# Ledger of designs, part 28: designed miniproteins, single chains, continued (3)

Each design is a single chain, and the fold is of that chain. pLDDT is the mean over its residues in the fold that is shown.

## One batch from the design tools (miniprotein)

Design m8947
Fold by ESMFold2-Fast:
Structure m8947 (fold): chain A 88 residues (1-88)
Amino acid sequence: SELLEKAKEIIEKLAKEEGIELTEEQLRYAAKVAVEAVQLILEGKYAEANKLLLDAARELSERLGVDESTVLKILVRAVMELLKELKK
């Protein structure tokens, strides 16, 4: 999926800006979460998108040993950038 590859690029860049190195598996997981959240938002399912992002941020923060708020910020920013790209 073109959107999945774009999500991977955005998340990798944002993670590097926060000093976080993601494995390929973690990057793929985060990208899939961002794409699913974008799809939910486009369908007007904001509560479901929010829950997905919070649950994913918690899981990734435990695996990475970083603050949940930092991971959530990366995921939310990735979702916003993907939504912006889709308006072009």
Scores: mean pLDDT 87

Design m8948
Fold by ESMFold2-Fast:
Structure m8948 (fold): chain A 64 residues (1-64)
Amino acid sequence: SEEEKEVRERIRELVLEEAGLTLEIMGLFLQGTEESRRRIDELQREIDRIDRELRRLIEELKAL
């Protein structure tokens, strides 16, 4: 259905966004500074927000 296609596309977008944030975190780990640790904490909170949205969309997809 069109609804299923829209949900799948949104899931794909969020997965790509999370992958980008994960790569940024890896780069920050290599820096090993207090500033990079604080930035990692901020990005981890963003990943947590994306994970909650992905969980919601996956449940929505299962209901279609």
Scores: mean pLDDT 88

Design m8949
Fold by ESMFold2-Fast:
Structure m8949 (fold): chain A 85 residues (1-85)
Amino acid sequence: DEEFEKARDEGLNKLLTKVLQKELQLAVTSERNDKALASASEGERVALQKANNEEMAKLQAQLDAARQEYEDYLRKIVEETSERK
């Protein structure tokens, strides 16, 4: 069923896009933070590093959640495809 396969692909692409967007956000935030640390005084680096670590931890948790949703959806697709044949 082409319509069913398209809906499945769209669901998978939506979850993959969410993962890729979170990976990009993490990468961009990391680069921004590295630049901020490079321009900071030695005394400012400790406070910036702490704030950066907290921000990165939150983004990592969001990315991990998005990856889990994608993996769960992939497993469900494989299982349903095997059962339908």
Scores: mean pLDDT 81

Design m8950
Fold by ESMFold2-Fast:
Structure m8950 (fold): chain A 88 residues (1-88)
Amino acid sequence: MSEEEKVELAKLVIDELFPTLKKKKDQINFFKELLEILEKEFSDKSLLEVMKHFLSLIPKELHEEVKKLIESSKTPLKEELLELLEEV
């Protein structure tokens, strides 16, 4: 599977699963698990593409909590992820 195909598959999975999550805690856990999987399985470029899509889908009520989670994370892409969140 190409990186482009992996990115499109990840976006499809997000579009199918994330809207089914009704509780804030489940939405936040989805974000944490998604970031962990993307860091292990995807290139930085592909990770940012998938995260840009995902962050655009997050309810505004979760933006501040997600921002705090990114700021407290140990991810090397913290600055880029914060910029993506500010753009959505």
Scores: mean pLDDT 82

Design m8951
Fold by ESMFold2-Fast:
Structure m8951 (fold): chain A 71 residues (1-71)
Amino acid sequence: SMMEEAEKLVKEAEEKIRELILNGAPISEIEKVIKELFERLDELKVSEEEKERFTRRLLQAYVEASDEVAA
């Protein structure tokens, strides 16, 4: 289903963002992952409400990985 594909894409993006932060990658690489993800979500016709939910998930993953590096 569309939502199963969207969920898979978001999980892959969360994992990539975590890896990039743990490896000290520049913010531009993280921005690229987010941009590519949302372009694919737009192609899947994911609703604005679901995109907002996914944005919060990505932000949470970013915060958690950043806190882990700082610990």
Scores: mean pLDDT 84

Design m8952
Fold by ESMFold2-Fast:
Structure m8952 (fold): chain A 74 residues (1-74)
Amino acid sequence: FIEELEEVLKRNTAGDLLGSLLYVAQKLKELGDTEFAKKVYATYLDYLMNNDYDLEKLKQVLEEAIKRLKEILS
């Protein structure tokens, strides 16, 4: 699970990043980190609404989500 998310960060593909953002947002919400789940979902929506969105912002948010998931699951 976590290893697959870390692999997505290396692929540098918007579609993979977007799918992973939705997945981690749902997982964080289920685990009780609702505030950060909202931030992840907001980032997903912002990318879809803005034609000139920075892909690095998606990566940064996914990295933080992975870090939080590791902390919660430890």
Scores: mean pLDDT 75

Design m8953
Fold by ESMFold2-Fast:
Structure m8953 (fold): chain A 84 residues (1-84)
Amino acid sequence: MEEEKRAAAERIEEAFRELAERLPEIRDLLLKAGEESRETILASKSPEDGVGLAGGVGLILLSSAGAPQEAKDFLAERVAEAMA
């Protein structure tokens, strides 16, 4: 459980770091979202619950910022991988 949460948190935080490199105009927001996602996943009752919540918040952030569909698809794919 704890190791699974850490692995999931690292995967999601890395996804936000990669998005920050691809979308420099909202880099600081994405890096902060990555940090908050890590804390959310580690504090969750399960890795799946934490990843789902963190991913949902990230997708809302990307949509609000007008990010391209490719960026949203990338995050959704990483969320699905982390929940598997």
Scores: mean pLDDT 82

Design m8954
Fold by ESMFold2-Fast:
Structure m8954 (fold): chain A 56 residues (1-56)
Amino acid sequence: SEDLLQRLIELQAQYGTDFKKIGEELGEPVEHLIKIWVDDEVAKGIEDIKRAVEKF
């Protein structure tokens, strides 16, 4: 969702590459956050990419 994507971006700016801490702050597994981010990026029209993203 937009809210989770926005929070992910904000926390990446603050914590850099500490994705485990970002996940803990948001109460979400890292794989779930990355899926949301990728799904948003490719939301329109890349069927093969969506198939790969579901693998998370």
Scores: mean pLDDT 67

Design m8955
Fold by ESMFold2-Fast:
Parts: sequence; C-alpha cells; structure tokens
Structure m8955 (fold): chain A 60 residues (1-60)
Amino acid sequence: LMEAAFALEVGESTVVETELGGRPVRFVLTREEDSIHVEVYVETGEGWRLVDEFSLPREE
C-alpha cells in the first residue's frame, strides 16, 4: 500500500486494490510532500463506495 504511494511524484495518485478482513478494498492514494492522502472504497452490490478519507504521514 504505502510502497505504491511512495513511487508517485508529489500530487500524483494511484489505486491499490487489497483486502481488509477478507473484504475487497480499494485505496486511492495521492502523494503529498510529507503525507499520503488516502480515500478508502469498499465494494458493495452497487459498486465501489467511499467509506473513509484521511491523510497518513510517511513512515520515517
């Protein structure tokens, strides 16, 4: 997850598909200078739904 975001240039975004607790989850990661802006989507019967949004500082 974080590795994909750190491969981006500042202001670029990527999408990482993974599983949390056995459920499919999609993260949209936008790299900022000292943090990653994260949008969390989960799959529903109607498609992907945004369930959370936050900023995550880089691991130092």
Scores: mean pLDDT 70

Design m8956
Fold by ESMFold2-Fast:
Structure m8956 (fold): chain A 80 residues (1-80)
Amino acid sequence: MDEAQLAALRQLVAEFPAAVAELKALAPTLSAEELAELRALLARQRDADVALALALGEPELAAQLAAGYDAMIAVLEAAL
């Protein structure tokens, strides 16, 4: 189970650059309410995934997850 969770988190980190680029294109088309809701969702998922990586003994992965989510959140905040 733990190895499958780590593999999923590592895959998520690899997907962040593409997700950030997609979100930059999408964010200007969203309402302020949709931007705020998506920002809140990403913030909750960031905290959960960072906590999971730390619990699995992977502080470097936790830092990469935090940085990736923070980049996505910054895109939404810039559009608000």
Scores: mean pLDDT 87

Design m8957
Fold by ESMFold2-Fast:
Structure m8957 (fold): chain A 84 residues (1-84)
Amino acid sequence: GNMELLKAAIPTLVEGLKSENPEVQGRAAFALGTIAEEGGKEVAEQIKKEGAIEVLKKLTQHKDPYVASRALEALGKVQDALAA
């Protein structure tokens, strides 16, 4: 189902957060936030399990405002989905 597809994307998106390319980091953060919002608590728990929350927290302090804003938005969406 769509849930398995969303969860299957998580490891690749977490690696994207660790990219040397700010465009890749920002896109990966945006995609993680989007799939957490769409998939809800189950997808957000998997994002947490893959270690993405700590990576997103670090990226909110990134010198590139694009990366920082995308990471902050994604972190909020993941945390909201976990709390629901």
Scores: mean pLDDT 87

Design m8958
Fold by ESMFold2-Fast:
Structure m8958 (fold): chain A 64 residues (1-64)
Amino acid sequence: GGDSRLVATTADGRVSETVLSGMSAAQAARLAAAQLGPDATVEESETSGVARGPHAEAVATRVS
């Protein structure tokens, strides 16, 4: 339950922002990590998550 805001930034300077309805910050971070590839890492908390790959980073935060 709840929504998450995901902000993705690439090494090329591209920034994208989206709101993921019904997805926790941890779920959003895991989804982002899957898109960044096999070298991606994910760090999770109750209200935030960060996915890092070699050429991009995505930050997810809980929206209530």
Scores: mean pLDDT 79

Design m8959
Fold by ESMFold2-Fast:
Structure m8959 (fold): chain A 66 residues (1-66)
Amino acid sequence: SERIKELIEKRKKEGLSSLSDEEKLLLARYLIPNMDESLSRSEQIRLFERLYNNYEGLPTAEPIEP
C-alpha cells in the first residue's frame, strides 16, 4: 500500500513519463486488479496508460504540462 501511494503521488507531481517501467507496472496492476498477467510488462503499462487517461478524465492537459 505504501509503495503504491508513493507511485500515485510521483505520477501526480512529475507525470506518468517520470515513472520507471517497473513503477508503471505496479500502478497498472493496482488500478487494474484483473490485469491479464500473460501480457508483457510493456503491454500492461499500455493498458494502464489507456485507462489512466480515460479513468481520471485526464485529457493530457490537467496535471501534466505540455
Scores: mean pLDDT 66

Design m8960
Fold by ESMFold2-Fast:
Structure m8960 (fold): chain A 69 residues (1-69)
Amino acid sequence: ELPSVPGGWNSATPTSLSLDEQAELAVKVVNGEELDLAALTPEQRAFVAAVEAVVAGVRAVAAARAAAA
């Protein structure tokens, strides 16, 4: 049987993305950059959606704190 490879889709989990790919996607989401979701794999889209949810939560807390200042 073929071994799993980092970033390989054959036995992929969401974490099978390389650290560089995860960092690039996360940075783009954090910066509010629009990603071409059609060019991404389903796993990359799921990762982007998860990062967007976390970033939105953090920004909501930061905005609430800023509004209280």
Scores: mean pLDDT 68

Design m8961
Fold by ESMFold2-Fast:
Structure m8961 (fold): chain A 74 residues (1-74)
Amino acid sequence: MMTEEEAIEYALKKIEEEYGKVEKYEYSVFRWPDGRVAVTVKALTEDGKIVTMTVTLLDGEIVGYSIRVNEKPK
């Protein structure tokens, strides 16, 4: 069973593995009446990328995820 905190950690690890070290992040959680939970992590990497990852949980299992990347030039 994956908690919301574990989903945040999972997203951060995935972001760091693919896009580099995270300098700061924010997160939000949305719950559907059917039991699905979307955990969205928006991370700023040290090289200036903004990476948004949404992990969808159902009954404590990952049923899907998506990643979007936007580069912010300095």
Scores: mean pLDDT 79

Design m8962
Fold by ESMFold2-Fast:
Structure m8962 (fold): chain A 74 residues (1-74)
Amino acid sequence: MDEELEKAITEILKEAGLSEELAEKLARGFVNAAKVLGPELAARYLAHELEPYVGKEKAEEVARRVEEAARKLL
């Protein structure tokens, strides 16, 4: 389950323009955070982490997609 969610998030992040290595690292961090904080708070943290790479507007869009995937798989 965690591995399936991690892979789904990695693909979303790669489509957003991140390298595979960075996408995998951020996906793992998100899955760990979502287990403790829930997908909504974890997605807020992910949006802040993505801002330096893709800009604020795209970071918010990508974080929403990740949150929706997590709600279905967690």
Scores: mean pLDDT 82

Design m8963
Fold by ESMFold2-Fast:
Structure m8963 (fold): chain A 65 residues (1-65)
Amino acid sequence: GTTRITRSQAVDVLVRMGLSRSQARDLLDRQGFPDVITAQQLGRATQQRLGIDPNMVILIARQVA
């Protein structure tokens, strides 16, 4: 997909999914994500680390972008 989000927007997506802001930032830091990522990259990371449905993450990312 072509949906790109900033690190700040990715934090907002993860907070909407139930993480705290500090947990969201920690996840992004541990993944080594740059300032801009795709919604699909965020979805894969949340699926692998937290078992969250990547399709739900992508849907919310489209609303934040």
Scores: mean pLDDT 83

Design m8964
Fold by ESMFold2-Fast:
Formats: C-alpha cells, structure tokens, sequence
Structure m8964 (fold): chain A 86 residues (1-86)
C-alpha cells in the first residue's frame, strides 16, 4: 500500500535537492527510508509512521548524481525503490 517517488531539483550551481515522497493508503504503517547516491553515500531518515498520508524527506547532493530511495515496512511485508538522475 506504500508508493515512493524521487524528484531532483537544482538548488544551486553545485547542489541538487532530492525529495523523496512516500504515500501510504490504509492502516498506519512504520517505514524505514534510506537514500543512496551514485557516489556510494548512504543515509537513513529513520523509522517513520505513515497512516494514509504523504511524508516527504529531503537530501542535498552534489549535482550530476543519481539518488535512489528505498522504503521498507518495519515488518518487511513491502519494499519500494525509486531512482532519479540529475
């Protein structure tokens, strides 16, 4: 019941803002959001509860990189991945 999307927007001449949008329809679910850049850096947004709402997470990366977001339910029942390239 979760969906994930990633969008990239140039925030400066040297930086891109990555926005990850997670939407959940139905009962409240705990999700872990992780980010991976094409340069091999990884970040975690921690565990978040989403209950039929949309949650957004943002990360600033150097321009020219791809950002992959993986969102997994705490119980492991569902996992979604989305990638955007600068």
Amino acid sequence: SITVSVSLEASSATQTLATVTVTNNGNAVDVLVTFETSSGRSFSAGLVTINGATATFQLTVPRGQSVTATVSTKDGSESKTATASD
Scores: mean pLDDT 79

Design m8965
Fold by ESMFold2-Fast:
Structure m8965 (fold): chain A 102 residues (1-102)
Amino acid sequence: MVVRSRLFIVHNGELAGYVELEIDGDRLHITRLYIKEEFRGKGLGKEALETVLRMAEKLGLKEVLLEVDASNKRAIKIYESLGFEKVAETEDGRLRMARRLP
């Protein structure tokens, strides 16, 4: 059974963005991370990812996965700063990244 959820990112009482995720067994897949343009550059995306990683670890999950455009070097650097590693490139130019949990 796959569990799907959306976490809303709220900044100063306003909806700033969301994270969509799926849990399948011991894996969590971040299927979407969206930050509204006016809220970008404030570290909210990184903070939301850190929250997801802590939740996954507390739930006893073993891996967090995401996909990002291979050309999006800024996002890749943020994911790498959070312990994500490149694991595969897809045929459509997307990069799969994973972080293993303790």
Scores: mean pLDDT 83

Design m8966
Fold by ESMFold2-Fast:
Structure m8966 (fold): chain A 94 residues (1-94)
Amino acid sequence: MSLEEQGRALEQEFDELFKRFLEALENKDEKEARKLLEEMVEVVKRIPAALRTLLRMLVDQLIAMLQKASEKFPEDKEYYEKLKEELLEYLERA
């Protein structure tokens, strides 16, 4: 698989997880939402260093989703804020 093909495959995988995450938020299914967020973080970590623009774009999208999760599940706001900090640190190290 070419680097471009790998990037497109990862973006498609992320988009599928993102769609499922939005459905979990609508259904107020926190367990599913957390699982999907963890899977999206793993997709982001699989992005090759050569695809830095894609990495930054997907991290920005994931951070926006963490903010939405924090609004739907305010009891766990600290968890989502912690995950956001970890993603920003990862992005700076990549």
Scores: mean pLDDT 82

Design m8967
Fold by ESMFold2-Fast:
Structure m8967 (fold): chain A 81 residues (1-81)
Amino acid sequence: SPLEEAEALFNEFVELAREYLLKETNPEIRQQIKQLVHDAASLLDELKAAPEEEQEAKLKEFREKIEEYRKQIEELHKQSE
């Protein structure tokens, strides 16, 4: 289901963010990574609250945002190394 797929994507993203936070010492970068996790959680909550007919479209938007946030985390971490 779209909800199960979104939960799986979110859990993979949280695990990625957690691994980067374990290695990151820059407090500003840590705060930005935490903000991206918060933003992703808000998008997931909105998807869960959506009518079933809108969930597939919101899953597509969620997937695109998670890919964007993942790339942002990777670029932020490269700047600290």
Scores: mean pLDDT 85

Design m8968
Fold by ESMFold2-Fast:
Structure m8968 (fold): chain A 74 residues (1-74)
Amino acid sequence: AEWEADLERVEAGARELVKQGRSHVAFTAIGIHAAAAEIEGRTDVARRLLQFASKLAEEEGETDLAKRIKEIAD
């Protein structure tokens, strides 16, 4: 499915950016994709991207960012 392929691609790309030490770029990319999904009326996709971003931020020690993203996703 289109949304499944999009989620998988964004998550894989974000993980690679984090591995390269480019966490801020990863979060920016996830935010752009989440905003695009919401504009297209795909709220479930946007929510899942934000939940992934919150988890990724927590894993990277960005605790405040993780909490803010989780508030938006909930």
Scores: mean pLDDT 78

Design m8969
Fold by ESMFold2-Fast:
Structure m8969 (fold): chain A 82 residues (1-82)
Amino acid sequence: NINELLTELKKSLEEGDLEKALELTKKIGKEIERLVLEGDVEKAKSIATNVIKLIESHPDALKNDNIKIILNQLKELLKLLD
């Protein structure tokens, strides 16, 4: 369930658990890719936008290069879907 993944991501970011935040971000990224492939572009855009805002609201997460890479990939995806 994507809503459960988003809730867990928020909690991991608030707790500073960057390893868990990275794993959850990867899982959500796979779900976004699935939605794009299924043609549910608007839902994919909504989820990607929410993940970007959530990560950017926790600047300490951007100290993790892998989280920063995924964040940039999600931003590029949103540009391609417009």
Scores: mean pLDDT 87

Design m8970
Fold by ESMFold2-Fast:
Structure m8970 (fold): chain A 86 residues (1-86)
Amino acid sequence: DPRLEKAIEKLKELNPEANKLSDYQLKLVVLSLFYEQGWKVGYDDIGKILGVPSWLVGGYLQRGKDLLSTLNLTDEQKKEISSFFK
């Protein structure tokens, strides 16, 4: 999804600590942020993006949320990153 790729690049631009995360961890952070901002996507679709069964997606989104909290993003930065969905 080109929106996901653009959101990851914006995250890396706005926060130097994000450059220390793996590509998979960056996907988790961005997907959890999109969900926090009201992105309406089913767990089956998220599971396909992450390569996991849908019943594991909730735990993976929680891991993304935990990683997101360590980055200490401002509300403005969160809005810039989430602007790429819808």
Scores: mean pLDDT 80

Design m8971
Fold by ESMFold2-Fast:
Structure m8971 (fold): chain A 81 residues (1-81)
Amino acid sequence: MSLLEILREMGRALAELLEEGIRAGWSREELVARLREKVRELTARYTAEYPEYADEIRAWADDVLANAESLVELERRELEE
């Protein structure tokens, strides 16, 4: 799998988690907490499977974690249109 394919799969998993949580009525705090937990889970999995991309995957994950609250708000807006 390429780095771009890995990042797309990770991004898709996060989007699916947020969509499910928003539709289930999770709070903003719960969505942010679950997003951070999922990012850690995916990072551990993909860095173990693709050690050649470990640094790039961690850098992406760190960026997502830093912007977790903004990502939750963006997904909420898209689902409330």
Scores: mean pLDDT 84

Design m8972
Fold by ESMFold2-Fast:
Structure m8972 (fold): chain A 83 residues (1-83)
Amino acid sequence: SALRERLLELTRRVDPELDPNASAREMTASLLVMLSGLETAGLEPEGIPEDVLRLLRELTREYLEGKISVAEATERLKAFLAS
């Protein structure tokens, strides 16, 4: 799936040790955790398109605030990447 390959490549930008057989939820969970860590350290990931990075930062913030689940973040990310 083109969508799965885009999500995998995106996740590997912040988690190069990611299992290539990881599920979409596992990839999304890795993205949220790794981006949270980078934000805490005052660092920005490189090689991620600006619009995708903005969405990921929003999803990470909402997840940390308890507003969305990993499952909901996964569906929002998939919908964005499919458009």
Scores: mean pLDDT 82

Design m8973
Fold by ESMFold2-Fast:
Structure m8973 (fold): chain A 65 residues (1-65)
Amino acid sequence: LEERLQRVSAELDRLVAEYTAHRDDPEKVAELMRRIGELLDERNRLLKEAGYVPRAEPVEVTPPP
């Protein structure tokens, strides 16, 4: 999971850098935005697999021991 998360994060960073470099190119921006969206979805899926969103109760009454 850590390796997959790191790979996705690195790829996202690279695409964001390309987006910034090609900001004036709407066709390139559209392609990069689509790719970034795909990677964001994958990252969120990996985070859920890692237990990022546990079944713990929300802010109701959660005193620490």
Scores: mean pLDDT 69

Design m8974
Fold by ESMFold2-Fast:
Structure m8974 (fold): chain A 78 residues (1-78)
Amino acid sequence: EELKKLAESYEKKADELYRQAQRALDNGNPEEAVRLHAEAVGYYTLALLLRNGMSIEEAEKAAKEVADRAYEAQLAAL
């Protein structure tokens, strides 16, 4: 129950970050958009892992790794 509520909050955070990434693109800042999008991917991953019963500490570490990889891949494509 606690993890479900926490996961829902992180999903909302990810949605907000995706909207911010779109605004960054509209403002001509693709590097900022890549950063914000990678953060959103991280929060969606965190929420998914929490829903699957992973501990907060382990989920945070795994989500950061996923976000870092997403950032590197997208930055390399610019």
Scores: mean pLDDT 85

Design m8975
Fold by ESMFold2-Fast:
Structure m8975 (fold): chain A 81 residues (1-81)
Amino acid sequence: DALVARAAALAAESGQAMADALAPELRASGDRALAEEVTLAGLRALLRAEGFSEADIAAILAALRAGDVDRAAALYEAARA
């Protein structure tokens, strides 16, 4: 729960900052795929800033893209330990 909540909070924080920057484009297009990629790119930047390896970041993002939140949380816990 705590790890999932933290991953969701990082994604939400990243998505909010990027959504503010891209609000006119996102509003005009209605593009869910674009919104998803912007959120994932921001999460990648946050994980990199926290010292995660590129391999760990890629694995976490792949799990999130697949909708496997439990796997993403487990990978996040392993990477930060």
Scores: mean pLDDT 63

Design m8976
Fold by ESMFold2-Fast:
Structure m8976 (fold): chain A 80 residues (1-80)
Amino acid sequence: SDEDILEQAVESVYEWAETLPEESKKKLLEKVEEIVEKYRKGEISAREALEKIKELVEEAAKENNLSMELVELLEDALEK
């Protein structure tokens, strides 16, 4: 389900964020929590939450010159 995919994606993002500098990690995770809270309140769908999280991960990866592998994984999840 989209809910199970979102839960797994959030967990993967938290693990990936450990590779970021502390300030970048804090900023990313604060934004991810805002998106997850909007989803929990029914303000956005699981798919919309995934799309927003993918964009945040992409920005963080580009800013820190990291691999786009997680972005590609999230994009693949959105296409199903």
Scores: mean pLDDT 83

Design m8977
Fold by ESMFold2-Fast:
Structure m8977 (fold): chain A 100 residues (1-100)
Amino acid sequence: MSVRELIEEAVEVIERVGRELGASSLETFLAQYIAALAIYDLATGDREAAEAALRSLAESLNLPFERVREAYEIMREGIEKGELEEAARRVVELVRELLA
């Protein structure tokens, strides 16, 4: 699977999971963005660029970086283990808590 195809699959899975959990458009988008950064990191090894993007996102939304990083680590591990749907559910729930 190409990086683009994996990102497209993750976006679709998160959209479905977000809909099932009653997540907002912003909550779903944030989870999708975290997944895209995790896939980029895993594909390129450029964790520094991924972390910089996460910091910018946290600052823009006034969210605690430590909690955004926690969501990122859950997603990254889930993708690496082939447990995308389980990781997506956990990340959407965490994102909903952060944006509450």
Scores: mean pLDDT 86

Design m8978
Fold by ESMFold2-Fast:
Structure m8978 (fold): chain A 56 residues (1-56)
Amino acid sequence: SAASAATAVAGALRAAGAPEDVARRTGEQVGKLHAAGGSGEEASAVGREGVREAGL
């Protein structure tokens, strides 16, 4: 589900040491993309941007 995807991405970023605001925003973006029928490639791009913003 979109909520599961958002939670998984946010949780992974938190576990890697990302700031809470970056982890939350990235997870929310992935969740919204999933709910809108976005592709796995688009979700991966959002995730990579979150990693870059976190300095990871």
Scores: mean pLDDT 80

Design m8979
Fold by ESMFold2-Fast:
Structure m8979 (fold): chain A 99 residues (1-99)
Amino acid sequence: AISEEELEEIVREFQAVADEAIAALRDVDPAAALEIEIELGMALISYGVGKLIGDNEFAAEQILKQTERLRDLAVAAGLDDQAARLDDLIARIKALLEK
């Protein structure tokens, strides 16, 4: 099972990588950057609900879905370095969900 510490580490890493990827995306495709910023806000609310009810797996799944969405947008925008960092985070979240 995912611990609260593991969940908090995932969200901190996600916030750092997402901030850089969204900034890079905004220079290439500002409409896609705005869309993902709105989706991120909604995902963080769902993450917060999962955390509040003690469903750390549900909370981690919300971060995973948003990481995958941002990765797909980064690939479409030609942001290969950002996409690679997001793929690494996706692999780490999936590994924790298998516990």
Scores: mean pLDDT 83

Design m8980
Fold by ESMFold2-Fast:
Structure m8980 (fold): chain A 92 residues (1-92)
Amino acid sequence: ASSFLKQMEDTLDEEEVEEVKKRILELYEELEKAKKAGDEEKKREVIDKFVELVAKVMGTSVEAIYDELGKTDETYEALEKALKEIAEELKK
């Protein structure tokens, strides 16, 4: 979490960093609502949007990320955990 945030701050303009932070918090709120509702499809959509944001920050594509990691349940669980950890760090 902290290493991703530092890399983002080192790579992006201050305004872009604040926009990304705001988007991460919005996605985490959507994820928690989907989890509470038991909506697995909505949960996957939120994780896919998080991957789009990561691809933009890293200067790559969503396709490249999923080609490297695999589009599996294990990958989605790891991405859900990453989104939670980053959002919790941003709330401090």
Scores: mean pLDDT 78

Design m8981
Fold by ESMFold2-Fast:
Structure m8981 (fold): chain A 101 residues (1-101)
Amino acid sequence: MLSTEEMARRALEVLRKASLEIQKIQLETKDPIAFEVNATLGSWELALSIFLNVGKMSTEELREFLERLIEQLEEMKKTAPPEVAAILEKTIEELRRILAE
């Protein structure tokens, strides 16, 4: 079983990687949906960073947080262009793997 800190750190790394890939698409395509996805990912990254540096979270609270994140990413994937949807799919799969450990 992963520690709460390790789970949060791995989730943050997954989100930062996704954000970088989405930012590249945003700059190349200028798609407004890519802008919205990037802004959303940034908000979750900020929230997770605050929890890691300032807050104390139980493993259960972090699991619920990540499950809510996955639900939002699944919803955004429904309207995303194919290349953004592919990055979101990979991000969801990586987050689900963290939750399974």
Scores: mean pLDDT 83

Design m8982
Fold by ESMFold2-Fast:
Structure m8982 (fold): chain A 99 residues (1-99)
Amino acid sequence: GAMAAALAEGQRTLNLVKVRDYKDAADEVIAEARTRIAQLKAEGASPEEVRKLRDEAAQRLDDLATQAESVPEGKADAETIRAQRDALVAEADRVAKEL
């Protein structure tokens, strides 16, 4: 009925807001991690410090992806977050090899 449809639409809107928040949080994690990787590279830090940062950032992104996909509207954003996680891991691994 009309009332059930209105409730479903309201829930979908709330889900989209939550997905946006998780995606924005993921973008912040990536930006912070890239800044820290650049700092560690400039300082001649150990490869182990870069790998630790990689693992911590990857875990945070995996947690955000899992939270995003907890709602039907978040599945595509969760896949995007995981793809961004894989790209960040590859970037960190390249930097660690150069140190």
Scores: mean pLDDT 87

